# Ledger of designs, part 35: designed miniproteins, single chains, continued (2)

Each design is a single chain, and the fold is of that chain. pLDDT is the mean over its residues in the fold that is shown.

## One batch from the design tools (miniprotein)

Design m5200
Fold by ESMFold2-Fast:
Structure m5200 (fold): chain A 97 residues (1-97)
Amino acid sequence: SDEEEVARLREEIEKKLNELSTHLVFLRIWAEINNDEETLKKIRELEEEFLSRYRQLKAEFDAAVAAGDLDTARRIYEEMLKLVEEYKKKIDEIFKE
């Protein structure tokens, strides 16, 4: 059913967000323990940028679902997954440097 599909899409997004959030928490704790102010600043900037972009996509996804427009919801879902992957890569790059 459409409801079951939407539930699966939300579950997958939530799983990816939890993975990203966990990675961010570990990096923040590590940077705080090492008094790495530059890394802490970079993490804060990436978090703010990610949340701004994610909130907009989530609102558009929720609106499409409410309208019964599953084609639009699937498209926005793919954009949300790409956004999470993009920021995970940016965070991994900070950890390597």
Scores: mean pLDDT 85

Design m5201
Fold by ESMFold2-Fast:
Structure m5201 (fold): chain A 75 residues (1-75)
Amino acid sequence: SNRVLSDAQRQRIVAALDAILADLSAADRQALHDAVRASRTADQARLNLHRLLLTLNAVSDAQRQAVLDAVDAVS
């Protein structure tokens, strides 16, 4: 979707990240929060988060899918 993310939609994605990835380091969680903040649209957030999550060995395939599903749910 080309629709710009609202602050409420960004906050919902961030809350989902914190819930799903609670065991991540503060630095890795901050990088994910920064990726959401830098993303203009839900499609950009999905791409940026997917790419970043693939670099994090501590994140399972199920956790990556849950994050992407949470982004899709706000769009």
Scores: mean pLDDT 85

Design m5202
Fold by ESMFold2-Fast:
Structure m5202 (fold): chain A 97 residues (1-97)
Amino acid sequence: MSSEEKWKESLKKLEEEKGKPVKLLAELQRDLATGSKSNQELIEKLEEILELAKKTKVLSEEEIKTVEEILKLLKENLDAPFEELKKLLEELEEKRE
């Protein structure tokens, strides 16, 4: 079984357990780690995630503020977004109930 198939199954499980915004944040973390996307593509994706999170209320107000800070850092072309996003995902994974 390919690593890509395992990744897709992990994303599906994450969407089912935590909602689509968390799945999209995990995809964004991979995009940042691999350098596969431009800053503009990352900004657009994060803006879509933020809009969806606000509509679905899947993320808390504090988590939404963290996403807004990551978006600000991306717009400023800073490396810090990766660390902030990783921390947010670790906190979201710990909230398993």
Scores: mean pLDDT 72

Design m5203
Fold by ESMFold2-Fast:
Structure m5203 (fold): chain A 71 residues (1-71)
Amino acid sequence: EIADKLAEEAYKRLLDKGLTEEQARSVAEEIRKLVQKVVDYLKAQGVSDEEIEKELRERLPVAVDRYVAEL
């Protein structure tokens, strides 16, 4: 699923930034929830799963960096 896949990529990026496994998992779960809300919104607008995944993958690094800045 799109949200789970992007959360896993976020988790790895968070570990690379020096977060503990517990912190990285917590932040990745918040990102997963946010991604799922965006997916649900775009599906309601008739956007395809492939297009949604492409757009979210392009924005994932910025979203991870924003979450780390708020910790």
Scores: mean pLDDT 79

Design m5204
Fold by ESMFold2-Fast:
Structure m5204 (fold): chain A 80 residues (1-80)
Amino acid sequence: MSPEEKTLLEVIDLVQKGDLEGAKKKLLDYVRRNNITTRQQLQDLSIKLMNVGHERGLSQQQLDDLHRVLSEVIEEVQAR
């Protein structure tokens, strides 16, 4: 399993458990360690995460929570 795939699965697991702060922290740590800073890179990561969420059978509410986590991570990364 790639480090990216492992991170995406761990973020999805945290969202399923309702640990949105843990999900945000894990995703931010991954983005920062891998120097993911461009809009294209963040968009590609977002698409991958949402696709994994759908494949894992997240409810609409959990997908909305995942989208909020993604939006907050993108906002924090772009604020630098």
Scores: mean pLDDT 83

Design m5205
Fold by ESMFold2-Fast:
Structure m5205 (fold): chain A 77 residues (1-77)
Amino acid sequence: SAMKEEEEELAKIAQEGLEEGKAKDLTQAEIDAIKAKIRQLRAEYDASSGGKQRELAKELAYVTGFGLGGLEALAKK
């Protein structure tokens, strides 16, 4: 299902960061907050249309395109 696929993707992003040392200084709560933020943006994108959907697509690309380094900055640093 889409929900399971989304959770697997979010877990992979967080896990890759931890394994490579990218997010080793983040707490589990901060990682969970990043996952929740990405999940919320995706849900808003799916529920939107037209210009709002286009703007949310840019925001998602920005957030996910940074990798964990950018997401870490958004969460705390």
Scores: mean pLDDT 58

Design m5206
Fold by ESMFold2-Fast:
Structure m5206 (fold): chain A 73 residues (1-73)
Amino acid sequence: MEEEKEREKIEKELEELLEELARAILEGDVDKAQEIVARIVEILDKYVNAKESEKANKKLAEKLEKILEELKK
């Protein structure tokens, strides 16, 4: 239970960072967008060695790739 609660907390934090990243991209603040991406990667790295983080890491990586693709347009 505690482990799942911690996972939900991290997922929520990552969702908030992704939303902030989307705002930075819409505002054209590339520096801020890159800072947020680095922050997201740091959080993922902390959980990459945890088996339970595999699905979250994969889904978040897919979302990050999509956002970065939009940024390139």
Scores: mean pLDDT 70

Design m5207
Fold by ESMFold2-Fast:
Structure m5207 (fold): chain A 95 residues (1-95)
Amino acid sequence: SPLDEVRKVFDEFGTLIPEDLHDEWDSFRDLVLSELSKLSEESQKEFADDVKYLYDVMKSLIDQGVITPEQAFQLFVQQTYDILLDVKQNEVNKQ
Protein backbone atom coordinates (compact mmCIF):
# COMPACT_ATOMS: atom_id res chain seq x y z
CA SER A 1 0.00 0.00 0.00
CA PRO A 2 1.14 3.63 -0.34
CA LEU A 3 1.16 3.91 3.48
CA ASP A 4 3.59 0.95 3.67
CA GLU A 5 5.80 2.70 1.07
CA VAL A 6 5.81 5.85 3.27
CA ARG A 7 6.65 3.75 6.38
CA LYS A 8 9.66 2.27 4.51
CA VAL A 9 10.94 5.72 3.51
CA PHE A 10 10.48 6.99 7.10
CA ASP A 11 12.31 3.92 8.50
CA GLU A 12 15.21 4.50 6.08
CA PHE A 13 15.37 8.22 6.96
CA GLY A 14 15.33 7.32 10.69
CA THR A 15 18.63 5.43 10.18
CA LEU A 16 20.28 8.69 8.98
CA ILE A 17 19.42 10.88 12.01
CA PRO A 18 21.13 11.05 15.46
CA GLU A 19 19.62 8.89 18.24
CA ASP A 20 18.84 11.99 20.36
CA LEU A 21 16.31 13.05 17.67
CA HIS A 22 14.54 9.65 17.53
CA ASP A 23 11.73 10.56 20.00
CA GLU A 24 10.93 13.75 18.04
CA TRP A 25 11.14 11.79 14.77
CA ASP A 26 8.83 9.01 16.08
CA SER A 27 6.23 11.62 17.16
CA PHE A 28 6.39 13.40 13.78
CA ARG A 29 6.25 10.10 11.83
CA ASP A 30 3.19 8.90 13.79
CA LEU A 31 1.41 12.25 13.25
CA VAL A 32 2.04 12.20 9.48
CA LEU A 33 1.01 8.53 9.09
CA SER A 34 -2.18 9.19 11.11
CA GLU A 35 -3.10 12.17 8.89
CA LEU A 36 -2.31 10.22 5.68
CA SER A 37 -4.51 7.29 6.81
CA LYS A 38 -7.52 9.68 6.67
CA LEU A 39 -6.85 10.55 3.00
CA SER A 40 -7.71 8.69 -0.24
CA GLU A 41 -5.33 6.05 -1.63
CA GLU A 42 -4.65 8.43 -4.57
CA SER A 43 -3.51 11.18 -2.12
CA GLN A 44 -1.44 8.62 -0.16
CA LYS A 45 0.29 7.57 -3.42
CA GLU A 46 1.00 11.23 -4.35
CA PHE A 47 2.52 11.75 -0.87
CA ALA A 48 4.58 8.53 -1.13
CA ASP A 49 6.07 9.58 -4.50
CA ASP A 50 6.92 13.10 -3.24
CA VAL A 51 8.44 11.91 0.07
CA LYS A 52 10.58 9.28 -1.73
CA TYR A 53 11.98 12.04 -3.94
CA LEU A 54 12.63 14.23 -0.88
CA TYR A 55 14.40 11.31 0.85
CA ASP A 56 16.65 10.73 -2.20
CA VAL A 57 17.60 14.44 -2.24
CA MET A 58 18.34 14.53 1.53
CA LYS A 59 20.39 11.31 1.36
CA SER A 60 22.40 12.74 -1.56
CA LEU A 61 23.10 16.00 0.32
CA ILE A 62 24.24 14.09 3.44
CA ASP A 63 26.45 11.74 1.35
CA GLN A 64 28.07 14.77 -0.37
CA GLY A 65 28.67 16.48 3.02
CA VAL A 66 26.56 19.51 2.00
CA ILE A 67 24.34 19.23 5.11
CA THR A 68 24.63 17.52 8.50
CA PRO A 69 22.18 14.80 9.63
CA GLU A 70 20.74 17.35 12.11
CA GLN A 71 20.14 19.86 9.27
CA ALA A 72 18.67 17.07 7.13
CA PHE A 73 16.24 16.25 9.97
CA GLN A 74 15.01 19.86 10.19
CA LEU A 75 14.65 20.17 6.39
CA PHE A 76 12.98 16.75 5.99
CA VAL A 77 10.42 17.49 8.75
CA GLN A 78 9.61 20.92 7.28
CA GLN A 79 9.36 19.71 3.66
CA THR A 80 7.38 16.56 4.61
CA TYR A 81 4.84 18.73 6.45
CA ASP A 82 4.60 21.05 3.40
CA ILE A 83 4.00 18.00 1.16
CA LEU A 84 1.27 16.76 3.54
CA LEU A 85 -0.49 20.16 3.48
CA ASP A 86 -0.27 20.29 -0.34
CA VAL A 87 -1.69 16.75 -0.72
CA LYS A 88 -4.53 17.56 1.73
CA GLN A 89 -5.35 20.74 -0.22
CA ASN A 90 -5.32 18.83 -3.53
CA GLU A 91 -7.78 16.26 -2.10
CA VAL A 92 -10.16 19.05 -0.93
CA ASN A 93 -9.99 20.65 -4.42
CA LYS A 94 -11.07 17.31 -6.03
CA GLN A 95 -14.25 17.19 -3.89
Scores: mean pLDDT 86

Design m5208
Fold by ESMFold2-Fast:
Structure m5208 (fold): chain A 99 residues (1-99)
Amino acid sequence: EEIVEKAREALEKAEQALKDGNLPEALSYLDEAIRLVNELIEQGKYEEALEFAERVLDLATAVSEKARQEGNMDLEIDAAVLEIAAAVTIVTTKRLLEK
């Protein structure tokens, strides 16, 4: 599915941006990834949505830690917002998979 491919690409780009030290770019790709995860949920693709949401959480946590090390509080807050969004999505998606 096109949306699954776009989500994977966004996550790959976020991981590369993080490795390159470009935290704002990494956050931009993670924001795109979580939007695509929500589209997957609307399509009933809960297993893919859960997998990608867990990856967003892991990468957002890594961005938050690096932003903290660099003393960039605005980026740390932006990353924390994505961590919360991903965590809520994970819990909600797991609940949908129970039924």
Scores: mean pLDDT 87

Design m5209
Fold by ESMFold2-Fast:
Structure m5209 (fold): chain A 78 residues (1-78)
Amino acid sequence: MSEKELEVEQLVALSRMILSIAKLAYSRGKATVEELEEAIARLEELLKRAEELGASEEELELIREDIEEVRKMKKELE
C-alpha cells in the first residue's frame, strides 16, 4: 500500500465516521441544521482531497453517498 492509497482509505473511513456521528445526533433529535451543514462541508473537502489523490470511482461514490445522506437529514430539519 502506498501513502496515497492509505490516505484515500483514511478519507473514506473518516467520511463514514462523520456520517455515523451525524446520524446518531439526528436520531436523538440533537442535530441542528448548522451542524449538518458543517458535516456536509467537511465531507465535500474529503471528497475533493480523494479526487486529487486519484481515488477510484467506487471510493468516491462512498463519500458522495455519505454527503447525500447528511443532505437528506438537513432537508428534514429545514
Scores: mean pLDDT 86

Design m5210
Fold by ESMFold2-Fast:
Structure m5210 (fold): chain A 94 residues (1-94)
Amino acid sequence: SVKEKALKLLEEIKKIVTKYRPDLGPFLDEAIKKVKEAKSPFEMGKIIVKTYFDVITKLVEDESVPQEEKEKIRDFILEKVNEILDALVAEMKK
């Protein structure tokens, strides 16, 4: 299901983000919980987009993470978020 795919990709984002920022683990757990409770692809999309912007903002503001690593993490998160959003858009067209 699209929800199972979204949850799997969020867990992958959590694994990468918490490697550099373990303090963001609870924040991503909250996003995962909200996606589990979401009743529509539109509601899931809103949660995913907000989570993406919140995580990227926190990562960009972190001077302890090297710029090259920030770019790699950003690109990885963007790839996973785009995979989720594409799946949600496909589900909404059914």
Scores: mean pLDDT 80

Design m5211
Fold by ESMFold2-Fast:
Structure m5211 (fold): chain A 96 residues (1-96)
Amino acid sequence: SSLVVLSPEEEAARLAEIERLLDQAEAALRAGDPMAALQHLDQAAGLLGQLANPPESIVERFEELVRQALAALGAEHQAPALIEALRKVLAKRAEL
């Protein structure tokens, strides 16, 4: 029961922060630091869960970076389950 209704301004601010976190995750992957990338992606996942209708392009970018980070750690097989769990949370959030 931690569902908070965000104003349009708060949603725009969360979306801008998500984009920064995804940029930081991508930079960490380029630097060869998948653990730092996963830390940024974990923060982005928390913010994505607060949005009623996150843009599909942002969700897809997030999912691709999760796959890349997990692949770099030899744990790519975990990516589908984590991505499905996030999508289920977002779908349930949009329904409420």
Scores: mean pLDDT 77

Design m5212
Fold by ESMFold2-Fast:
Structure m5212 (fold): chain A 101 residues (1-101)
Amino acid sequence: DPEQLERDAERLRQGLKELFGPEQAELIMTLQERLAEAARAVGPGDLETLREKYIEILEELEKEGKISPELAEELIEKIRRGELDALDILSEVLSEAEKNK
């Protein structure tokens, strides 16, 4: 249900804004949306293509100035080694945002 997914996304956005502020909330929401779109486009069986799309998402966020080059390089290397899934990527970005408060 697209309307339910939109409501769930808005509730998540509001919760993140209350905890971390609007800038960090938008970063996490953007990352979550881009990771979900990559997974939807690739499907469940093509892990190599999925990892390549996750790397592209992190490279674009770094170019947009939303994450540091150091964080992008660390996460990209871990993705290439197969050490991070989508939730791990979200958790690492959120953890870095908390440390830089």
Scores: mean pLDDT 78

Design m5213
Fold by ESMFold2-Fast:
Structure m5213 (fold): chain A 100 residues (1-100)
Amino acid sequence: SLREKILELLKKAVEILTEALSKVYPKEITELIKKSLEEFLKQMEKLSEEEFIEAAKDFIEGLKYYIEWLEKNFPELSELVEEGKKLVEEAEKLLKEMEE
């Protein structure tokens, strides 16, 4: 389903972006952030379609803001951040298809 594909892309984006963060932040903090985001994605699987679309939009906007912050403050992480950015962009395209 589109929902499953969106969730898989967002889970992968979280993995890559938290791996990037682990290069500049303590592992304990990055693992806590990763677990919190992964738990949020698991809860999203249980939502109605309308609630899922709204939650996914908010999640994507949050990841975009975080990506821009990483790009600005840690240019040394650019390779991993770019990989995460591409996954978020793919998830956003699928989400737009789900709304149509």
Scores: mean pLDDT 87

Design m5214
Fold by ESMFold2-Fast:
Structure m5214 (fold): chain A 89 residues (1-89)
Amino acid sequence: GSKPLSEEDLKKMIEALKKLPADTSDVEILAEIMKLNLLLAGYSEEEAEEAREWALNGHIPENALKAQVLLLKLLGASEEEIKKQLEKA
């Protein structure tokens, strides 16, 4: 079942993104964000991995993208601030 996203879940996502290798591509970063966002939203590991694979293949599921945007908006971030939150540095 789905659960509401918490501030602690947002922090966990950001910390996981910061742990990605420096050579991680932007597509891989987005795919990881989508996976983490779905896991934090209460989706299964299997569903989260499917969304990650779809992002890596150049197809981002709209529901996963919406979940990611909602997660980042919980931080009160603008679209430019969202971009900064997704950056490695």
Scores: mean pLDDT 60

Design m5215
Fold by ESMFold2-Fast:
Structure m5215 (fold): chain A 75 residues (1-75)
Amino acid sequence: MEEIIKEAEETYKAAQELVATGTPRDKAGAVPLYRKAAELYEQAGLEDKSKEMRKQADTLEKEYADVIAEERAAM
């Protein structure tokens, strides 16, 4: 269990470093890392942490989904 928590923390840190670069592309790259951290935290029984990671991933993913949705709505 401790090893899973450590992997989750390392994955979360990697996601934060990508977000810190400030580019939209790197932020998109952080989405799968936040989702992986959420899964690892959930396996460790840390539901609050897992939920927070998923919320971060959803927020970043929605940033791109809104742009795509606007283009598709103009079909």
Scores: mean pLDDT 74

Design m5216
Fold by ESMFold2-Fast:
Structure m5216 (fold): chain A 85 residues (1-85)
Amino acid sequence: MEKLREQAEEFKKLGLDSQAYLLEGMIYYEEGNYEKAVELFEKAVKLSTGKEKAIALRFLADVYEKLGNKEKAEKYRQEAEEILK
């Protein structure tokens, strides 16, 4: 976790906000704070395009699966697959 927090701070210093939000979301996901992870992954999705957006959408789907929301999990997985096609 500490290494990911350090990497997120480096990305913020470089102005790479989408990557910083993605890493922060991963930290909260690993800690089991799925609500915070959702907020951060949604921010990463809004600030990213292409493969980075698809990655953020896949993490968002994984979080919704953990929350028991199968409909949202499937929706975000499909959105990620559409970007990668």
Scores: mean pLDDT 80

Design m5217
Fold by ESMFold2-Fast:
Structure m5217 (fold): chain A 80 residues (1-80)
Amino acid sequence: SSSEVNEMIKRAEELIKEAKKALDDGDYDKAMKLVDEAMKVVIEAMSMASTPDERDRVMKLMGEALRIKHEVTDKMAAKS
């Protein structure tokens, strides 16, 4: 199901892009919701990935999502 994996990857990429924008805008609640949704999509895509290229792309997206989540969490914790 390469078409399904490709659609999941595309969705995760868009969610990560939106999460980065929300983070840059200082909307940490929105950024957290978007990154959590991206992580759910990435986990689903990982379970469906069958080629090395698909696995590499999904792993990269997971790393990006985790990095954003870490940054959002740190900024939320620093909020007085």
Scores: mean pLDDT 85

Design m5218
Fold by ESMFold2-Fast:
Parts: C-alpha cells; structure tokens; sequence
Structure m5218 (fold): chain A 87 residues (1-87)
C-alpha cells in the first residue's frame, strides 16, 4: 500500500518518526555511507520530524525532497515497511 508522505507523517507519533529515522540511518550505514554523511542525513531527518511535530507538513516534504535521490529511495522503502507493520 502507498500513501502520500504528508498522510504518513500525520499518522505517525513522534516515537514512530524516531524509529523511521533510526531505520534509515542503519540502512545508510549498511550501504557504506560514512559517519559524516549519515550525520548530515540524520540532521535533515530531525528537521523533517520537527516540521511534522509543528504541523508544517509542506516544509517536511520540501526538506525530504532536498535529500539525495538514493536517500529518498531509502526513506520511501523504510516508510513502506513501517506502514505495513502498523497496518
């Protein structure tokens, strides 16, 4: 099942968003990203979570779209896996 990123952010708790961030970070490390590259992505994910917590879903989507294509693909995959577990 696919849902929009906005709808996904609206449905998740802060705890679930933090789990999503952890999964993305762990996957990037497994893919051979450096600790520095992972830290930069983690900072962007923290900005997305803060925007979502404030209800600024448009800003969260804009930040997500600023991520490298490979990171966006990881985000989409981890979102799909997390959504299936919550369903």
Amino acid sequence: MTISFKEFLEKLSEEELEELKKRIVERLRAMGYSDEEVAEVEAKLDEIIEAAKKGDLDKAVEIANSLPDQVQNVLALEMAELYEKLS
Scores: mean pLDDT 79

Design m5219
Fold by ESMFold2-Fast:
Structure m5219 (fold): chain A 91 residues (1-91)
Amino acid sequence: MLEEALAAYEPEVAAAVAAGEDPLESMLRIYEKLAGTSLEEIENLSEEEREELLEFAERLAERGDPEALTEEEVRKAAKARIYQSLLRRKE
């Protein structure tokens, strides 16, 4: 599950926060690492690609307990979370 993939990076986030980094910034770096893409690349996606990422995230949530996510599904979920974070910053 995406949450299990994120849990593997919790010690890295804790260390960065202890060093004075913002927790949200540390989490964004982890999402970028999981997605294999930068925040700037997500900002430059087409409207169709951004909508597809949001729909993908909604489908995963509706599925309930995904027993296994492929590497590609983890990447798409991470990209969707980066995009959702950007939308929240704009408002």
Scores: mean pLDDT 66

Design m5220
Fold by ESMFold2-Fast:
Structure m5220 (fold): chain A 72 residues (1-72)
Amino acid sequence: MRPRPGPRSPEQRRADLEANIEALRRVEESRREALRQGALSPEQAEETRRILERTPELVRELEAERERLLES
């Protein structure tokens, strides 16, 4: 095997996407918990809410790509 970066195998790309989706979901849960606990300043809370509003769309994009890789 050559160590140089080439096209990732479907299995490797799927694993990478799964890791990214999991990381986003963990961050999303952590942010929601911080909002529930009142750990954030009002400004930070507003920024966090905006991020949380966009996170589901990003997750859907990654899930769609993962699904396409599973069809390979």
Scores: mean pLDDT 75

Design m5221
Fold by ESMFold2-Fast:
Structure m5221 (fold): chain A 76 residues (1-76)
Amino acid sequence: DRARRSAQAVLELSDKGIEAIKKGDKKEIEKVIEEAKKLAEQGVIDPGTAEKLINALKNKDVKTLQQMRDDARRLL
């Protein structure tokens, strides 16, 4: 199920991103951004979702990441 795989990926990336932001771990934030780009290129997550996730990570927008995590969890 593509939707379930996408939801799982968004859940994992948003959770990792939130923790990296809370720790101030710039290297881990960059790693999560790169992982999101690769998953979008592979068609695991849609480009719009990837862009929203990457922008939230770059802006350290924990609120948006928490919302994306919660939305993804609801699909699992």
Scores: mean pLDDT 85

Design m5222
Fold by ESMFold2-Fast:
Structure m5222 (fold): chain A 87 residues (1-87)
Amino acid sequence: MEELLEEIREEAGEEAVEYFLELAEALKEEDIEEALERLVELRVRRFREEGVDESVIEAFRASVEANREKAKEVVRKLRELFEKLEA
């Protein structure tokens, strides 16, 4: 894990490392729906930091809700990937 964090820092900078760590923390939620909600809020926060229009952020939230089952499946797969990286 630490070597991966150093690679991310060198390629994309410290903000990318912080985002990656925030994603890892959100994925530690046992409840898949709670994990999904935390990931959505992290992405929304990032969009606002990047100056993305609120209309685009609302469209993103609506898209996640419309595809909620698919989004939950992605969260499950991400959790499995991050658990393997911590081993």
Scores: mean pLDDT 75

Design m5223
Fold by ESMFold2-Fast:
Structure m5223 (fold): chain A 100 residues (1-100)
Amino acid sequence: MLEELREALSKVLPEELAQKLVDLLGQILSGKRELDERRLRAFLNAAAILVGGGHSQEASYLFGILASHTPRELRHLVHEAIPAIVNGEGSLEELEELLS
């Protein structure tokens, strides 16, 4: 699943953004970095872009990671993002700004 997520992100995002997201995800999975609001919003937007690009399985995998690693105080953002993710309503411009 992680390798499939890398491939799917590379198909729907510019290479630099896909690499930044994969690097951040690796740091979160290894416990070296926590998921703050800015990073969470970036990953939620990426999940919506994945759905819009036809990569719903990889988006579901990413969403599952976010749900399990999101701090309690930010869980409402994950739940509030579900309709936009399901409808594929992600913004590349917002993602670029969040990763700046």
Scores: mean pLDDT 85

Design m5224
Fold by ESMFold2-Fast:
Structure m5224 (fold): chain A 64 residues (1-64)
Amino acid sequence: MVDPVKLVHAASLVSALASATKRSIEEIIAMSDAQLRELANHPVLPPLSEKEIKDLIEAARILR
């Protein structure tokens, strides 16, 4: 069962990434783990740690 706090944080993280990369939230959620890792390397974003990238992938999985 997904923690409601994790769900809210997941939604916030995906929304922030969508806004920064000029994509929709729905597009981010539909991405594969590999596509999300590539998006995390986008030059508009600050360099993300491996933990931050994993948190992003988990966020997208939760919201699918």
Scores: mean pLDDT 76

Design m5225
Fold by ESMFold2-Fast:
Structure m5225 (fold): chain A 83 residues (1-83)
Amino acid sequence: MAALEAEARALVEAARRREGSDGPPSLSTFIEVLEEELRRRYPDASDEEIVARTVGLILRLVGEGLLEESVDDKGEVRVRVAP
């Protein structure tokens, strides 16, 4: 739990830095950051395995209540760490 919360915070912060904004980052930027991190951890993994790991971690973070999704005024999904 504590390790997953720290990971969620680090990933959201990295996505926010990539966008250069003070608001919650888009889900697409979050996915990009997460996929890059997973490719770094699993350099020999196939594209299919990286996609499966990315989806699995997002589902786990949302299911554990560590990541919240919202939709902005343009219909873009934004993500933030749950309180």
Scores: mean pLDDT 81

Design m5226
Fold by ESMFold2-Fast:
Structure m5226 (fold): chain A 113 residues (1-113)
Amino acid sequence: MEELRLERDLEITDPRTGTKIQVKVEIDARVEVEGDRLRIHARARVYDKETGELLAEADIDVEVRLRDGQLEVRTRSRFRSKVKDPSLAAQLETAIQGLVLDLARRRVAELKA
């Protein structure tokens, strides 16, 4: 079991106006690798980079298994946002999921069949 903290600056685009919004994403992750299985439990917080306001929170669970040379990936996400535009909220959720999956990708080499 390994605990890590990740910070990323992201730019998202408001689909209604084309305006770019700068956000800071903080992720606290717990990573477990055992045999053919990798598990990540991540908690993410998204802040407006200009105001420091908390815009969104997410809980993300990722499980990756190596079976017969193939990766089986399961992702579960709970996303809560103060952003009132559903399309913009969906962009934030997708970006956060991508960051957590990138953590999984870096650890996949540790899996044993």
Scores: mean pLDDT 80

Design m5227
Fold by ESMFold2-Fast:
Structure m5227 (fold): chain A 79 residues (1-79)
Amino acid sequence: KLKKAKKLAEQSLKYLKKGDIKKARKLTAQAIILMSEATLPPEYLPLAREAAKEIEKKASKEEVKKTAKDVKKMATDLL
């Protein structure tokens, strides 16, 4: 899960660079869910899924970039 979360975060950053904000949001949301499933107790997963939905729906380019970088760093540190 951590390796896949890192890969999705990296792909999200590439799509942001290409200007595809919609795809970047989707990939960052998926990376958050996988990261949360790997690192959080099960009782916190509903909150993580709601955060991921908000990112997918309405996160700014800056928010997506920051979140994707954070997920990539955390996944790298845990691998």
Scores: mean pLDDT 79

Design m5228
Fold by ESMFold2-Fast:
Structure m5228 (fold): chain A 81 residues (1-81)
Amino acid sequence: SMEDLKKAEEAMERLRELAEKLIKLGKEQGNEEAVLEAEIIEGLALISYGVYKLIGDYEGGLKDVEKAIKELEEKIKELES
């Protein structure tokens, strides 16, 4: 639906913000693994979203992006602890 598309676009923006935050935090701490994890999580979510968008399944794309957002939030929390 168009509502699912808008939610997916908003989730994509949040994904980008969290990936940038984790990359910055990882660089500040010299944690190369955190930087790589952020890049991998974002990259896989972008590929998945692109596939779901191509087949018109914005709900499926949203779920994958939301999962990636949660993974990035957990990684950020671990580094801030």
Scores: mean pLDDT 83

Design m5229
Fold by ESMFold2-Fast:
Structure m5229 (fold): chain A 84 residues (1-84)
Amino acid sequence: MLEEIEKLANEIIKLILTESEDVLKGIGLALRLLGAVEDVRLFGDYEGLLETAKYVAEYAKENGNEELLKKAEELIELVEEKLK
């Protein structure tokens, strides 16, 4: 499960960095997601990753990025399954 989360998070980070109109906001969001994944590795903080994934989904909706939204929702589902 962690490998799938890491793979999906890396795909999301790439989309944020390559498709964000606001490059600085995109970098900030990518760093936030990287930190959330690292907190899962170090502390098992899946709740923090869930909140960050939801924030990525909102960002995707605001920017009309359907591919980013789909990937963010997929990450939300994986993290919610882990929290059960």
Scores: mean pLDDT 82

Design m5230
Fold by ESMFold2-Fast:
Structure m5230 (fold): chain A 98 residues (1-98)
Amino acid sequence: MKEAEELLKKGEELAKKAEATNDKLLLSEAAALYTRAGSLYYRAKDYEKAAEAYEKAKELHEKAGDESGVKQSLYMLAEAYKELGKEEEAKKLLEEAE
């Protein structure tokens, strides 16, 4: 999916800049791009790529100190894991969101 791949590329470039400059706003913006890419993959039923994108969004929100963004990413990641049949992993992610 070209749109999701373009969002991942933009997210990766922003994440690099954010990490180099420790820019919390750029980290959050990069996380939003990964979340959008993950949602496109999820709707396409590519749950493996959706999970990968949501996991990257979670990492970036953690670096930004955005607890709300981390929790949102954990819920989205848990839904992707449920679709993959990874019920135990999904449960652990939901427990982490508490």
Scores: mean pLDDT 86

Design m5231
Fold by ESMFold2-Fast:
Structure m5231 (fold): chain A 132 residues (1-132)
Amino acid sequence: ASITFKSMLKMTAKTFENEAKKSTDPQKKEAATKMAKLLQETIDSSFDEFLEALKKLALELIDKGFDPTYVSNLLDTIAQHMVWAKMEKEQVAKLYDMYIEILEYAAEKYPEKKGTLEANKKYIEAQREKYL
């Protein structure tokens, strides 16, 4: 993995560790902790291996009944950090494409949250277009 990619993962993992420490919501604390651990475990991975592991964890959290809007917030933080780190446009596009797919999955699984998740999807699609 590139120095930029490793640095971005380390920085984002620290962000999620700090979020987990300050959270009073046990579910948010657990989700942030699991995301931080995944980022740490994928530091030496390829980008595509990282992306696959991230997708798997996000879908697992959604399947286990974690708040999909909170999972979305964690993914948005990763996307923002990738943009700020000036990672390859192709890699940032792949992350946004995966993020959109996860939002679509969550909206189908939780119809009561569909309106909020579809609004989040439109926002993320607009961010992807602005970046590309």
Scores: mean pLDDT 89

Design m5232
Fold by ESMFold2-Fast:
Structure m5232 (fold): chain A 72 residues (1-72)
Amino acid sequence: MTLTISETTHPRTGKRIAWVRTSGMSVEEVLQLIDELLNERGYDYVAITNDDLSEEDQVRVSLHIQQRIQQR
């Protein structure tokens, strides 16, 4: 398992973005990490790059991020 998290601030909006690189994590672990970063760590957006998730699971992750952001 590889997990790298870095932070940037969006230059136009001032919003905090978490950049996540992951491999060897399950989709469930990725979804939990997204919830932690958005809800507990106060990030406005999460951008995920991973090599191990199926196309279907990558879509699920993207939709989860979008739904969480829209609920705020």
Scores: mean pLDDT 77

